# Designed miniproteins, single chains, continued (4), part 70

Each design is a single chain, and the fold is of that chain. pLDDT is the mean over its residues in the fold that is shown.

## One batch from the design tools (miniprotein)

Design m14404
Fold by ESMFold2-Fast:
Structure m14404 (fold): chain A 68 residues (1-68)
Amino acid sequence: MEKAEELAKEVADLLKKNGYEQYAPRAVRLVRDLAEQGRLEDVERIYNLAKEGKAEEIVALVDAYEAS
């Protein structure tokens, strides 16, 4: 849980820095939902995207998750 919360903060900060403030709370929800569901490989994928600064790819993942 703590690792997922720290990642959620990092993702929110990255999205805000890249002009995607509207996606920041939505991405936080995605990270928390995936962690709660035990989908740790999906959480790790988002962590790697955030570490590489790939804000647009995180936005696409949020859109895909919300479309389901």
Scores: mean pLDDT 81

Design m14405
Fold by ESMFold2-Fast:
Structure m14405 (fold): chain A 88 residues (1-88)
Amino acid sequence: SRLQEEITLKPLLQEVLREAGVTEERVTVSQVINAIVTVIEKKNLIRKDVDENLVDVSGTKLEEIFGQSEFDLTDIDLILEAIYKHVA
């Protein structure tokens, strides 16, 4: 499946993944998604006052990756599109 696809990270995505302890340049799409979720949880970016799955990434490097201030964590197509804009 596409989740097992190995991708090479561009610098911005690599910097974000380092915050989750991922130091490799080449990882699977599944590892990238898991690392992004880990960063979101560690930084308390989930807007629990609005929705359990709504993430506010305003002012973070994730806002640059996603190109928007908020997104639904269950929107896998949006997450995949954002990831593939930041791979070599």
Scores: mean pLDDT 84

Design m14406
Fold by ESMFold2-Fast:
Structure m14406 (fold): chain A 56 residues (1-56)
Amino acid sequence: SELEKKIKELESKIEQLEREAVRAYIDGDYDTFNALLDEIRKLQKEIEKLRKELEK
């Protein structure tokens, strides 16, 4: 389904952002680290909403 595809795409994006966040933290770029964490949280909330729609 389209919802399942979108969830999978968002999960992949989160994995990429998590790798970028780890790199930013190691480099001492805490502004980028915090911005990436905020984006990850927003995507996680979107996935949660889509999962609730899928369960209907």
Scores: mean pLDDT 86

Design m14407
Fold by ESMFold2-Fast:
Structure m14407 (fold): chain A 71 residues (1-71)
Amino acid sequence: MEEKRKELEKKEEEVRKLFAEAKATGSVEKLQAALQKAQALAKEAIDLGDIETANRMIELAVEVLELLESL
C-alpha cells in the first residue's frame, strides 16, 4: 500500500513539472500531455481510493484546459 502511494506522489510531481515547463515555454503539445497525464492520474487515484490526489489532479486538469482555451 505504501509503494502505490509513493508512485502516485511521483506521478503527481512529474505532471506538475510538465505543466510548469509547458507554461514556461508556451508549448501546446506539453500542455496537452500534462492534461492527459493529469486525467489518467486522477482516474488512477480514484480507483485507489485517494480522493485528495484525485481532486488535486482534476483541479490541475481544469487549469490546463483553461490555458489551452486561452491560446
Scores: mean pLDDT 82

Design m14408
Fold by ESMFold2-Fast:
Structure m14408 (fold): chain A 86 residues (1-86)
Amino acid sequence: SSAAAREAETQLNGLELARVVLERMRARGREPPAEELAELEAALAATEARLKAEPATLEERRRRARLHVEAVERGLSQEELDRRLA
């Protein structure tokens, strides 16, 4: 069960990163493909249901995903990213 939980958490983190990237594409005036967004939303919902994560944990994952994408976009160092995640 712990292995399945770790796999689901890893998958959820990856999906949250992908979602932020797609949102940032839209913010830059490039519309992401609707099919990719629909698949991502379905995968996130299924993984969240399996994980049964508390809302605070999900929000923390989303915050980290947003900071990671923002750091890459702004050319922030790993040290600066780590500081913002703390």
Scores: mean pLDDT 69

Design m14409
Fold by ESMFold2-Fast:
Formats: structure tokens, C-alpha cells, sequence
Structure m14409 (fold): chain A 58 residues (1-58)
């Protein structure tokens, strides 16, 4: 589903940040999102969701 594709991008952002590469998180999200055929708005929402999820764990 499209929701699963968006969650895949969220996961890439979270993994990139936790791997100590927060400066690469947007680029990783853009690459994965474009691979999955997501719009720019969906990619941006996925990035925001990932940061919100990390903030809730802190």
C-alpha cells in the first residue's frame, strides 16, 4: 500500500539519523521516496513523521 511505501521512507530517515548521519537523512529519504514513486509532499511528510517519532522516544 502507499502507507507502507511512506513508512519505508520514515524508516530510512530514522535509521540514517540513528546511524549518526543526520545530515544525510533528507538525501536518503529523497532517494528512497523517488525509487518508490512518492511525491515530494509525501517525502516531506515522511521526513517530518520520522523526526516526530524520534522526538517521542527522547
Amino acid sequence: SRTNQILSVVGVVVDTILDGRPDQARAAAEEKGKELGLSQDEIDDAIATAYAALARQS
Scores: mean pLDDT 82

Design m14410
Fold by ESMFold2-Fast:
Structure m14410 (fold): chain A 90 residues (1-90)
Amino acid sequence: DDLRKSLQYLNAVYVLAARALRMGDHETAEFARKAAEEIEQNIDDLNKVMEILKELGKHIREHGSKELRDFAIKMARMMGDDDVAEIIEG
C-alpha cells in the first residue's frame, strides 16, 4: 500500500528533524521539516515522496554531521530503503 509507505516515510522524516534539532543541527532540522511538509502535500504520490527523500538524503550527506548521517543511514536501512541509505553514505 503506497499510502502506508508514504506515511511511514513522513513519520521517519519528522523523527529525523527532531533528532537534528536535539543535536543543534538547525539547518538540517529545517530542511527535513520542509521535506516533511512537501511529503504531506504529495502523500498519495509515492514516486514524488521518494524524490523528496533522495533530496533529503543528499542534503544530509553534504551538510549533516557524522552522527546524524549514521542515524539517517540506520533509519533508512531499517525501513528497507537501501537506495536512500547509499545516497547518504556516498
Scores: mean pLDDT 85

Design m14411
Fold by ESMFold2-Fast:
Order: C-alpha cells, then sequence, then structure tokens
Structure m14411 (fold): chain A 74 residues (1-74)
C-alpha cells in the first residue's frame, strides 16, 4: 500500500541515521542494537500491510525518532 511504502522509506532513513550516529560515536553499541531491533520489528509489521501492523510500525518509528532526539539533546 502507499502507507506501507511511506513507512518503509521512513525506516530506511532512520536506519541510515542510526548508523551515521553510531559511526560518529554518538550512539553506543547497545543503543544501536536496540534502535535497529525496533526498526527490524517495524519493517516486519509493515510487511504484514494490515491497519494494525501499520499503526504499530508507526508507533515504533515515532519511538525511535523520539529516542534519537533525546540522545542528541543529552
Amino acid sequence: SPQADALRAQIAALRQQVQQLHAQGLLSDRQTQTLMGALDLADALVAEDTPEGLADAQALIDWVQATLAQIQAS
């Protein structure tokens, strides 16, 4: 669906951001593992392409974004 495609694009962008921040030393290995794990779960939920799966994927994406913002503010 168009919504699933949009969420996949957001997940891809967040994966790149997490990898960039890890490369810069701004994320620990554990933080990187946790955030990438959340994005892997979001990707699996998007692959289901159900209303519930897409909503749960959006919540995970929002959590990753908020967590990255919090880490960078610290």
Scores: mean pLDDT 90

Design m14412
Fold by ESMFold2-Fast:
Structure m14412 (fold): chain A 96 residues (1-96)
Amino acid sequence: SSLLQQLQQQRQQDRQDVQQGLDDLEATRKGDSPFRGSVGTYRALTSASPKDVERIRRESLRTADSLTSSSGKGMIRRSMEEGERLNRERWEQLLR
């Protein structure tokens, strides 16, 4: 059905956004901007299913820990906290 197709497309998009966010975190660990990792953490968490949140949290913390600057660490941590908050709000609305 068209509804099933739309739900499958949304799940595929969510999976792509999670993977892109994880790729952005990996790029930051390899020397790219902490801003990229910050955006990646936020995108991954806001698109994640509840089962994936812990994995994304671990990758975000690993990326923050790889940085030498307190500013860079703080940027990723703030995006992680905001992303987790929005993830909880999204799933509280959907799991009713």
Scores: mean pLDDT 86

Design m14413
Fold by ESMFold2-Fast:
Structure m14413 (fold): chain A 79 residues (1-79)
Amino acid sequence: MNPAANEAIALALERALEAARDAVSFELEARADGPTRGVVEGEYLSPEGVLTRVRAVGDAAARAARLEVLERRRVPAPA
């Protein structure tokens, strides 16, 4: 794997994990998006029953990552 792409993925993953810090469950997938960019996309469930879908994009050349909230929806409480 390209070292710069790995760094970009790590930056994106750090952002996504920070957003999901208090989650009761999460599912994240990471991929390279070119030689210097990484994308982490997935969803996490809050203790309050809110499912949030996020996309984080890391850029190794800029040494930065950005997080975008794509969707939020409430899920029914367990019976």
Scores: mean pLDDT 80

Design m14414
Fold by ESMFold2-Fast:
Structure m14414 (fold): chain A 99 residues (1-99)
Amino acid sequence: SIRDKISNDVTTMENFIIRMINDPSMTRMQRSSLASRMATRFGIPNDLFDLVVRKSLIRHRISTTGSNNDRITQLYQDLSDIDLDIDNQITSVSNTISS
């Protein structure tokens, strides 16, 4: 389905951004340029792309946060909220393409 394609493209983009964030050889400008090109390649709208970038940053923060339970709890809440926003955007984009 169109929704499944968009969902898979979003997951691929998220994993790509996380790899870029963890690459110490890349500049901020190189990360931004490559992320934008990947979003264009997969046909991901700007609003959805921005949410995927935000989610990737939250996931990176979770992986780099020490044993601060309050901070980790807040980050998982932020992750839950962004996942809902992403799901709503995927549904919206899928409905627009299906029209």
Scores: mean pLDDT 79

Design m14415
Fold by ESMFold2-Fast:
Structure m14415 (fold): chain A 68 residues (1-68)
Amino acid sequence: HMTPEQKELLESLRREIRRLAAERDVVGLEGLIDRLDYLIDANQDNPEFKRELEELREEARRRLAELR
């Protein structure tokens, strides 16, 4: 199960994706996707948290594609 700290990080990342997309910040979204890739690789032993991070990465990618 995910820790409260992991849940707070996911909520923070969701807010960041929405903010960057609203600001049309392409560089910021690319940087966030890189950070999500790092977090996914770092959490291979935590499948629940990894799955949530992968969903956020796909959301960030969709938002980025809409701006290009």
Scores: mean pLDDT 87

Design m14416
Fold by ESMFold2-Fast:
Structure m14416 (fold): chain A 102 residues (1-102)
Amino acid sequence: SVQETLEVLRALFAAAGWDVTALEAVGEETVRITDGATGTTEEVSREDALRLAAAAVHGELLREGREERAAQEAALDARLGGATARVALAALEAWLAEPALA
């Protein structure tokens, strides 16, 4: 559902350390994201929003030197708490399992 997608996106943005002041559904397949630091608003597909958020989390974990899954799990659990960390990890793993559209 749209609500489940928004929950996943919030968990991922929190894990990435992104300041997001607005995260809302626009229609069935589009989400609007407002960056709290810049005030910039973008409308992207739900799939593109999930890819963007997962890529940001992956980049942040790598920047912290956390290349192994156990280290990533421990870092997210410490930062977000168990339930939110599990949502973030599940979404990150799903994204990593897809062929990179790099």
Scores: mean pLDDT 74

Design m14417
Fold by ESMFold2-Fast:
Structure m14417 (fold): chain A 68 residues (1-68)
Amino acid sequence: MVKVKMLTETEAFVLGDYKVRDSAGNVYNSGEVMPAKPGDVFQVLDANGNVLATFTVPPVGGTVVVEV
């Protein structure tokens, strides 16, 4: 499971068991703040770098939960 909470119009907080990758190829771990914009589409990765799921970044103050 991965949770992404949109903190501001440009930043989201990542929490969970998997890494998140943005459209530019940057990878973020649980506990990290990532640059993000509401409506961006990011990927959840396994330990081998395979895409498990994609999700859309929520509006400011929103949280998306990705079950993988």
Scores: mean pLDDT 83

Design m14418
Fold by ESMFold2-Fast:
Structure m14418 (fold): chain A 110 residues (1-110)
Amino acid sequence: SLELVSGVRKRADGSWEPVPHPFSPSSLSKEDIENLKKYAPLFRKALPDAVAVGAEGDTITVTFRNEKGEFGTVTAKLKDGKPVEISYEGDIDEETLERFKKAAEEAKKL
């Protein structure tokens, strides 16, 4: 289950698999686990191009593969369990960024 891992990654067949935390799931706080449980399913459904979702502290990070096969990350900083700040690094196409923004707005309504 998602509560036992720091994130999920997309397989080649389109299904999602748990990604082990490098320092063990026990390094995650209760708040980090609740944020991952709350937001990872939302981002997984809204962003089919996402290849990984992770949580660390007050931050949710989503990794994307663009149409050229290059990776980029979008990071949402959380306050009171809701996204308040969005940033990105690497090569992220405009359509993927817009889908992430829509998923973050849906998360604010939860």
Scores: mean pLDDT 59

Design m14419
Fold by ESMFold2-Fast:
Structure m14419 (fold): chain A 77 residues (1-77)
Amino acid sequence: DEKEKEAKELYEQSQKLQQIAQGAEEQARYFREQGRAAGDPAVKAEMDKKAKQAEDLAEQAKKLADEYQKKGEELLK
């Protein structure tokens, strides 16, 4: 069934995006911790910027993962 194949591909993409989101969340925490430990305000600002970029990536990846999961579920109904 073509729909089953498409649903599998969507689920695989969703799973990959969930892994990307998890990695991005871990990177965000790392940068936030480095920013807190920084004695230099410029270094803190740079780490906070990197943390926000990783947080934004994680949120985007989670949203896309949920969308792909939903599309796969709709195909199998």
Scores: mean pLDDT 87

Design m14420
Fold by ESMFold2-Fast:
Structure m14420 (fold): chain A 60 residues (1-60)
Amino acid sequence: AMEKVKKLKEEWIKKIEEYERKYEESKNMPEDERKEILEKMNKELKELGEQLNKALEDLR
């Protein structure tokens, strides 16, 4: 249980770091493409957060 929570937290941290890197890379892209990539990353972070919350709920 706790190991699963730690794994999800590590994935969350990696996703934040990836988001920062993608943001810098996106400066060379058209505005519409940049918005799409950042929105996709935000959605992935939200989904990961929901998984983490559910794993924490399993701990009661």
Scores: mean pLDDT 77

Design m14421
Fold by ESMFold2-Fast:
Structure m14421 (fold): chain A 68 residues (1-68)
Amino acid sequence: MEELKKAIEEAMSVATPEAKKFLEQALDYAEKGDYDSALRYIQKAEKAGLKPEYVKKISDLLKKLVEE
């Protein structure tokens, strides 16, 4: 969870304003344990211009949490 929060915060620091809004929603859902909704908002952030390296890192971390 801590690594996921840090990865989303790092992505937010470099994201466009539109992508940042989706990352804020993804973080909120992840903190509530709704990792499926968090992943959907990461996909929305990707379409809004979030760089692929951040999408991959956050998606990989979310998939690990879903399997726990």
Scores: mean pLDDT 81

Design m14422
Fold by ESMFold2-Fast:
Structure m14422 (fold): chain A 103 residues (1-103)
Amino acid sequence: EEAKRVAEDLIAGGIDENTAKALEKVMDEVVKALREYAKEKGIEGPIGVAVRPVEETDDYRVFEVTAALYKDGRLVAQARRLVKLDKEGNIVEVSEIEIEEIP
């Protein structure tokens, strides 16, 4: 499972276990949404997933979760979601999943 590998890498990089588990869940949801989009469009190819920090305060962190669909080594679509977590790793807010087709 790709999301699980990314979450394990986040823990190895110093992210706490609760935050990593929350991000794994959001990554799974974003990957699933992009895979269903790919199926509807008849696109078969690998999906990669990544997480990046966007904002950090004393009370919360915001991460961007991105899933990317490739065909013949080319990026053809991506899905994005913002997730806001408190410092204990609880999900407090999530954006809608936005899917963009790459020309």
Scores: mean pLDDT 86

Design m14423
Fold by ESMFold2-Fast:
Parts: C-alpha cells; sequence; structure tokens
Structure m14423 (fold): chain A 85 residues (1-85)
C-alpha cells in the first residue's frame, strides 16, 4: 500500500510537469494495486476516467481535458488509500 501511495504521488508530480504519458502508466499501476480495496462502483469510475484520459490525450487540443480525467482517477485512488489504510 505504501508503494501505491508513492506511485500516486509521482503521478501527480508528472501531471504537474505535463508528462501525461508517464502519469498514465503510473496511474494504471496504482489502480491495479488499489483495485482490491475499491468498491465495484469506485473501480468502474477510475477505469472510465483512465480510458477517457487515454482517448483525449491522442488529441493535442484536448490534453487539458485528459489531465482533468486523470486527476479524477488519482483523487479516487488517493482517497481510498487514506480511508482503508
Amino acid sequence: LSEAKELIEEAYRLLAQGKLDEALKLTEKAFEMVKPLLTPEEAEKVQKNIELAKELNKDSSKRGSAKGHLLSALTILEKTLRDKE
């Protein structure tokens, strides 16, 4: 769980630096680690936000929207870790 927290923190830092591709990879790793602690509804919401971020990231004009969806996914993962462990 401490490893998942480090991945989430690093993903936030990468997003602040505009490194969306790297932030996406770390977010996916954190999601896999945190998934057993998520409710089905939370897991679906994280998955959908990651998928939307990937799709929007393909369009240079929509990278800001991609960042927003990735931030939403990271926020759910971070809150789950704080509340569960």
Scores: mean pLDDT 82

Design m14424
Fold by ESMFold2-Fast:
Structure m14424 (fold): chain A 85 residues (1-85)
Amino acid sequence: EIQQLLAERDAVAQELQRLQTILALARGEISREQARALGLDDDEIRAAEAMDPAQIADLEARIQGLHARLEALGAQIQALLKAQE
């Protein structure tokens, strides 16, 4: 059902936004205060600041995977909507 796919898409989008915030902090693109305002807790902020280059690369790979998942879900939702009328 379309409702289930929409809920899954929203959940994946929320996780993607969270991981993008962690990556931005790890790269020094945002401040700790901005990260807190965007919903990161102190444990996530400490973990992001302690990330080595290999961990940053792994995080970027996870973000890419979630991005591909969002595109796949979007295409599936679009196909179902077209099939309905």
Scores: mean pLDDT 83

Design m14425
Fold by ESMFold2-Fast:
Structure m14425 (fold): chain A 82 residues (1-82)
Amino acid sequence: RGVSLLSAGAILVVGGETNIKLGERADKIDKEKGKKLYQEGVEDAEAGAELAREAKETYPELAERVERRAREVKKKGEELLK
């Protein structure tokens, strides 16, 4: 009952955060590759938030935590894309 959606959402948010960190490392070599990784991180975080939202009726507290983390990941990625 939404456990798979929460797990998938959390995995996507963590993946997005990892892509942003990889983007920071890539920026030392190729700024264009860094930007692509930041963009992927933002997209993964948004997808993770959407999956968590679907589980919100069953697991509201856990869904809110995943959505909050996704917002932080998205904010950092968007700032790095400026």
Scores: mean pLDDT 81

Design m14426
Fold by ESMFold2-Fast:
Structure m14426 (fold): chain A 95 residues (1-95)
Amino acid sequence: MENLEKLREVIQKLLENPDLVLPEEEQKEIEELFEKALKEALEELEKIEFSEEEKAEVEAELAKLLEIAKELEKGPLTLGQKLLIKAVKKFAEYL
């Protein structure tokens, strides 16, 4: 859960700065850094033994995030929104 909360916090911070216009090169560097951090977070998540109750709670929360991602994909995406969708889809692969 801590790794999921940390990733959500990073995405939330990016979403809270919608006027932050970064050069394309810097956006690419952030996306690459995010992909590396996400991979490390998922490797740590795989080491966590969830109870049946905890797994159900995580799956329910992830389902809500997937619905949000589907709504966001209907329009043009900010960098933060692209990272959120990428994170949600990757976490879904592990659950």
Scores: mean pLDDT 67

Design m14427
Fold by ESMFold2-Fast:
Structure m14427 (fold): chain A 138 residues (1-138)
Amino acid sequence: SLVEKAFNDPNKLFRILLYVKELVRQLVENPEKAVEIVKQFLDDLVNSPAFSEEEKIALLKTIYDIVRRALELKDPNAVKELEKKYPKAVKTIDSLPPVNERFVEKYARLLAENLSVDQLKEILELVLKTIEKYFSKY
């Protein structure tokens, strides 16, 4: 898969994890603007020439896993409802290799502690919409 290429390259993996750490830091430091920050990040990511398609989908997979887990910790039914609404995005993500569980759990807990259920739902829906619109072929 495209994510395997990015995750098996130590330099690409390191960059992906750094970008995700920085995104989570910005969300935790500015919780009132979390949805706006994610929307801008996703717009910048899909239009960026600095990332390969493998790196873009690996970044989206990592963000998806973290936000999904954060929402699941607070409202597992909200996760199921959103995933039913975007089955093509979920199928794409589920075909990709897993992200490191400790990394996902750490940053998911930080988001769950700092963001409301409604904010996490909006963020997860933005990620799912981005996957379905730009990366549904992968």
Scores: mean pLDDT 84

Design m14428
Fold by ESMFold2-Fast:
Structure m14428 (fold): chain A 61 residues (1-61)
Amino acid sequence: MKLTPEQRRAALELALAAMEGVPKDELDSRLEQIAKELNLTPEEVEALRRAVEAGVQMAKR
């Protein structure tokens, strides 16, 4: 699945926040806000959530 430049930037910012130690609950809240701002479909929201989770796992390892 291909993300738009805006969605890709949002995913990067969320991943960076996760690496800075922002809690998952706050990251989930930011994702919901981004979803409303960019009018994302449920599938696009799920893709961004998976990207953030992958980023968090890489940061822990």
Scores: mean pLDDT 73

Design m14429
Fold by ESMFold2-Fast:
Structure m14429 (fold): chain A 62 residues (1-62)
Amino acid sequence: AAERDRFNQLVVRMAKAVIDGNEEEAARLAAEAERLTGWKVTVKRITDENGNVLAEVTVEPA
């Protein structure tokens, strides 16, 4: 129900924060997602071979 949509919004916001270089905001949003779901959420800023900045979001059961 509503939890899935809220989680999806948090994932999108985390990705944007990482791409914008705001690592503190990305970490805060990951912590909010963990609190919402009870799962372990990790977000990383990665760069591909062409220099494009990407966000990697990993979700694991706690």
Scores: mean pLDDT 76

Design m14430
Fold by ESMFold2-Fast:
Order: sequence, then C-alpha cells, then structure tokens
Structure m14430 (fold): chain A 81 residues (1-81)
Amino acid sequence: SEKTKERKKKILKEKGGWDDEEAELAVEDPEAFYAVSAAEVIAKDWPEEEREEVKERLRELVRREDWAGVEELLAELQAKR
C-alpha cells in the first residue's frame, strides 16, 4: 500500500540519510528494501565511523541499482558479524 511505502521511505531517509530518489528505488523492490534494512541493522552496534562507511556503500549500490551488490554486502556483513 502507499502508506507502507511511505513508512519504508521514511525509515531509509531518517536512519540512512537517503534522499527521496534512493528511498523510492529501494521500496519498489521489497526484497531489496529488506536487504538494505538488514545490512544497516547488522552494523548498528559498530563504531559510528564504521557504520557510516557501511551506509555509504549501501547508498552507492542502491543509487546504481546494483541489487546483486546489495546482497553481496549483506552477506559480507553477516560473515563479519
């Protein structure tokens, strides 16, 4: 629903510092949105500088529409955890 998409975009913008274009791209694919959210949650307890690096990598992948790269990043973060 539209309300659900708006909620997801708000989460990405507030927690990830994403802009409207990036957030909208992510919510068009529920699987990609899940991967994005999971990657940020996995890095939540890390030092702020490491979390910002992960967020920037994630934003670059989404901006390029590289969903395979998003999945690879998620797997990398889970392995490091």
Scores: mean pLDDT 71

Design m14431
Fold by ESMFold2-Fast:
Structure m14431 (fold): chain A 95 residues (1-95)
Amino acid sequence: LTPAPSAEQRAAALAALDEAIEVLKKANGKSTPLIIRSLERAKAAVESGDAFEADVALALTIMSLTIALKYTTNPKEKEAIEKARDLVVEADAAL
C-alpha cells in the first residue's frame, strides 16, 4: 500500500462507510448511535488522506462493531451490525 491512498481508493472506502452508517441508522438500535459516531470518525480519517490515521480509525471501528455484536440480542440490530462490520472491512481493504 502507498502511504497516501488514491482518490479512487478513498471514494470506494467512503462509499462503504456511508452504506454502513445508513444500515445502522435504519436499524435504530440502542448501540447504533455510538457505533455511528465511530464510523463518522473513520470517514473523517479517510477524508484526511492520512493512511495511518485511516487504518487506525478503521481498526478501532471494526473492534467496536465486534464488541457490539457480542452484546446485541435483537436479531435485526445484530444483522445490521454484522453488515456494517463487513462494509468497514471492505473500506479497510480498499485502502
Scores: mean pLDDT 80

Design m14432
Fold by ESMFold2-Fast:
Structure m14432 (fold): chain A 68 residues (1-68)
Amino acid sequence: SMEEIKAELYERAKAVIEEALAAGASVEEISRRLREVMDEAIREHGIPEEEAEKIVLGAYVEVMDAAS
């Protein structure tokens, strides 16, 4: 379902951000990796771009809040 696909994108984005932060990656590198994950989800599953952006931003906010 689209709900399951969106949940998978959220968890994948969260994992990518957490892994990149743990590795000391730059904001530029984190942004690049998130772009790749988002573009793949849009291309493979047809998630609307605006919805994919909201999901990825939500994951980023959650990880950054938890790291504070």
Scores: mean pLDDT 84

Design m14433
Fold by ESMFold2-Fast:
Structure m14433 (fold): chain A 103 residues (1-103)
Amino acid sequence: SSLKEQVRKLLELGIRLMENIADLAREKGNEKIVKLAREGIRIFRQALASVDDPARAKELLRQGIRIVQEIAKLAEKEGDKQTVSGARQVLLTLQAALALLEE
């Protein structure tokens, strides 16, 4: 369905944005954010594979959103404005995907 296709595109965008966060964190030597970003990517890939199971996809999205919120909190504490901005973009993208699954 077109709704499932929109969710897939939003999840794929969210994964790409998270990969950018992981790459930047690796360049900065921020191992905590690298680990969290990789865990979030793993969860979002599982959500992408679960788009035909909306209940499972929603639960995975909520878990991943919590990880992105933790990344934003750690980055804010460290004064890393680039990672905070990136994490906020991921949150908006994934919240849009979650909203589509709640229709």
Scores: mean pLDDT 90

Design m14434
Fold by ESMFold2-Fast:
Structure m14434 (fold): chain A 78 residues (1-78)
Amino acid sequence: MSKVEKLLKEFEEEAKREVEEMIKRGVSSYKIMARLMAMFTEKLLEAKKTLSDEDVEKFSKGAQEILKKLVAEIKQQE
């Protein structure tokens, strides 16, 4: 498994868990989206420290697709 695939899997698992917990607690969609953006920024900085520029771009694109899916799910549940 590539380093990019591992980081993407970790990000997806962490983000999905956080979203599910926040929804159960009745947190507003705006705050959930703000938390997702913060998590994305933190993982992107980690990727920039550990990966090549090409792999950072692959991570960024993959993570953005994960974020789009999670944001769509948040909007459907609210």
Scores: mean pLDDT 82

Design m14435
Fold by ESMFold2-Fast:
Structure m14435 (fold): chain A 80 residues (1-80)
Amino acid sequence: SAEDDALVAEFAERLEEIRRRILEEHKDASPEEQLERFEVEVGRLVAEAFAATSDPALRARLKAEAVRLVNRFQEELAAR
């Protein structure tokens, strides 16, 4: 649905903003510390999103997006 698509897009945008902020504000931290900070924020946003919806299909999409973004950030950090 358009509402579900908007929620997934907003969730992804929030995580991308957090990723960019971690890279800027914690530039002197190790890649491991930057990844750990991001994973903590991902867990928090997934928990918030799951509290807002009981739809298992939407929950699965949000979880898949979270995994995709964590993997992307890990790959980005490995390239440094």
Scores: mean pLDDT 87

Design m14436
Fold by ESMFold2-Fast:
Structure m14436 (fold): chain A 66 residues (1-66)
Amino acid sequence: SAMAERESELFAELTRIAQEAAAAGLSPAQIAAIVKEALDLFFDKGASVEEAVAYAREKMRALLAE
């Protein structure tokens, strides 16, 4: 289904972001918070995959920028 395809895409993108965040030195707690917030946007707020992924990317960059 279209929903299953979008969910799969979201999980794949968030997994990549989590791996990049870990490699960049973010803590497991910081990574978990970013992933949770992105999932909450998609599932609870009705955001698109693109919006949830963009949010996670921005949050990661903000934490790395100091």
Scores: mean pLDDT 86

Design m14437
Fold by ESMFold2-Fast:
Structure m14437 (fold): chain A 80 residues (1-80)
Amino acid sequence: MEKKEFEVNSTEEEVKKALLEVVKLTKDQEKVKITAEGENGYVVEEEAEAGDISTISAVILNAYNAEKDGKKIKITLEFY
């Protein structure tokens, strides 16, 4: 699968669940491009290598910190 998208509410529980799912999906890939977009217009994009939990966590947690009050965060993964 070349591209995967998720929408999650910016609550601690859903963000933790999404983070675990993203890590699980990326662990066997050579590289992944991760984009996180908030309803407030926040956008962050990073490339991570296989199993780079620190980069994956930073992208998702920064989006959560920027987008609060249970508004949606869109996470897009592109695999290389």
Scores: mean pLDDT 74

Design m14438
Fold by ESMFold2-Fast:
Structure m14438 (fold): chain A 79 residues (1-79)
Amino acid sequence: SELEKSIKIIEDSFIKAVEPKVEELRQKVKQLDKELERLKKEGSDKSEISRTFARRLGLEFPLKMLESLKKKREKEKEE
């Protein structure tokens, strides 16, 4: 169907865009995790903590999506 073809194209495009950036994104997430821990420990402003959390979430979301799509593709190959 048209919808299934469109979804596959979007998924494949996403994988192609994010996969080469995985290590860079993982490093940035780890850096933001450390920054968040430090900000919370030091009693920093709620707005700064919220901004850092939002940045972390924005980087983590593509990583989780990629992992989910890769796992789906691996299962399809094993079946």
Scores: mean pLDDT 80

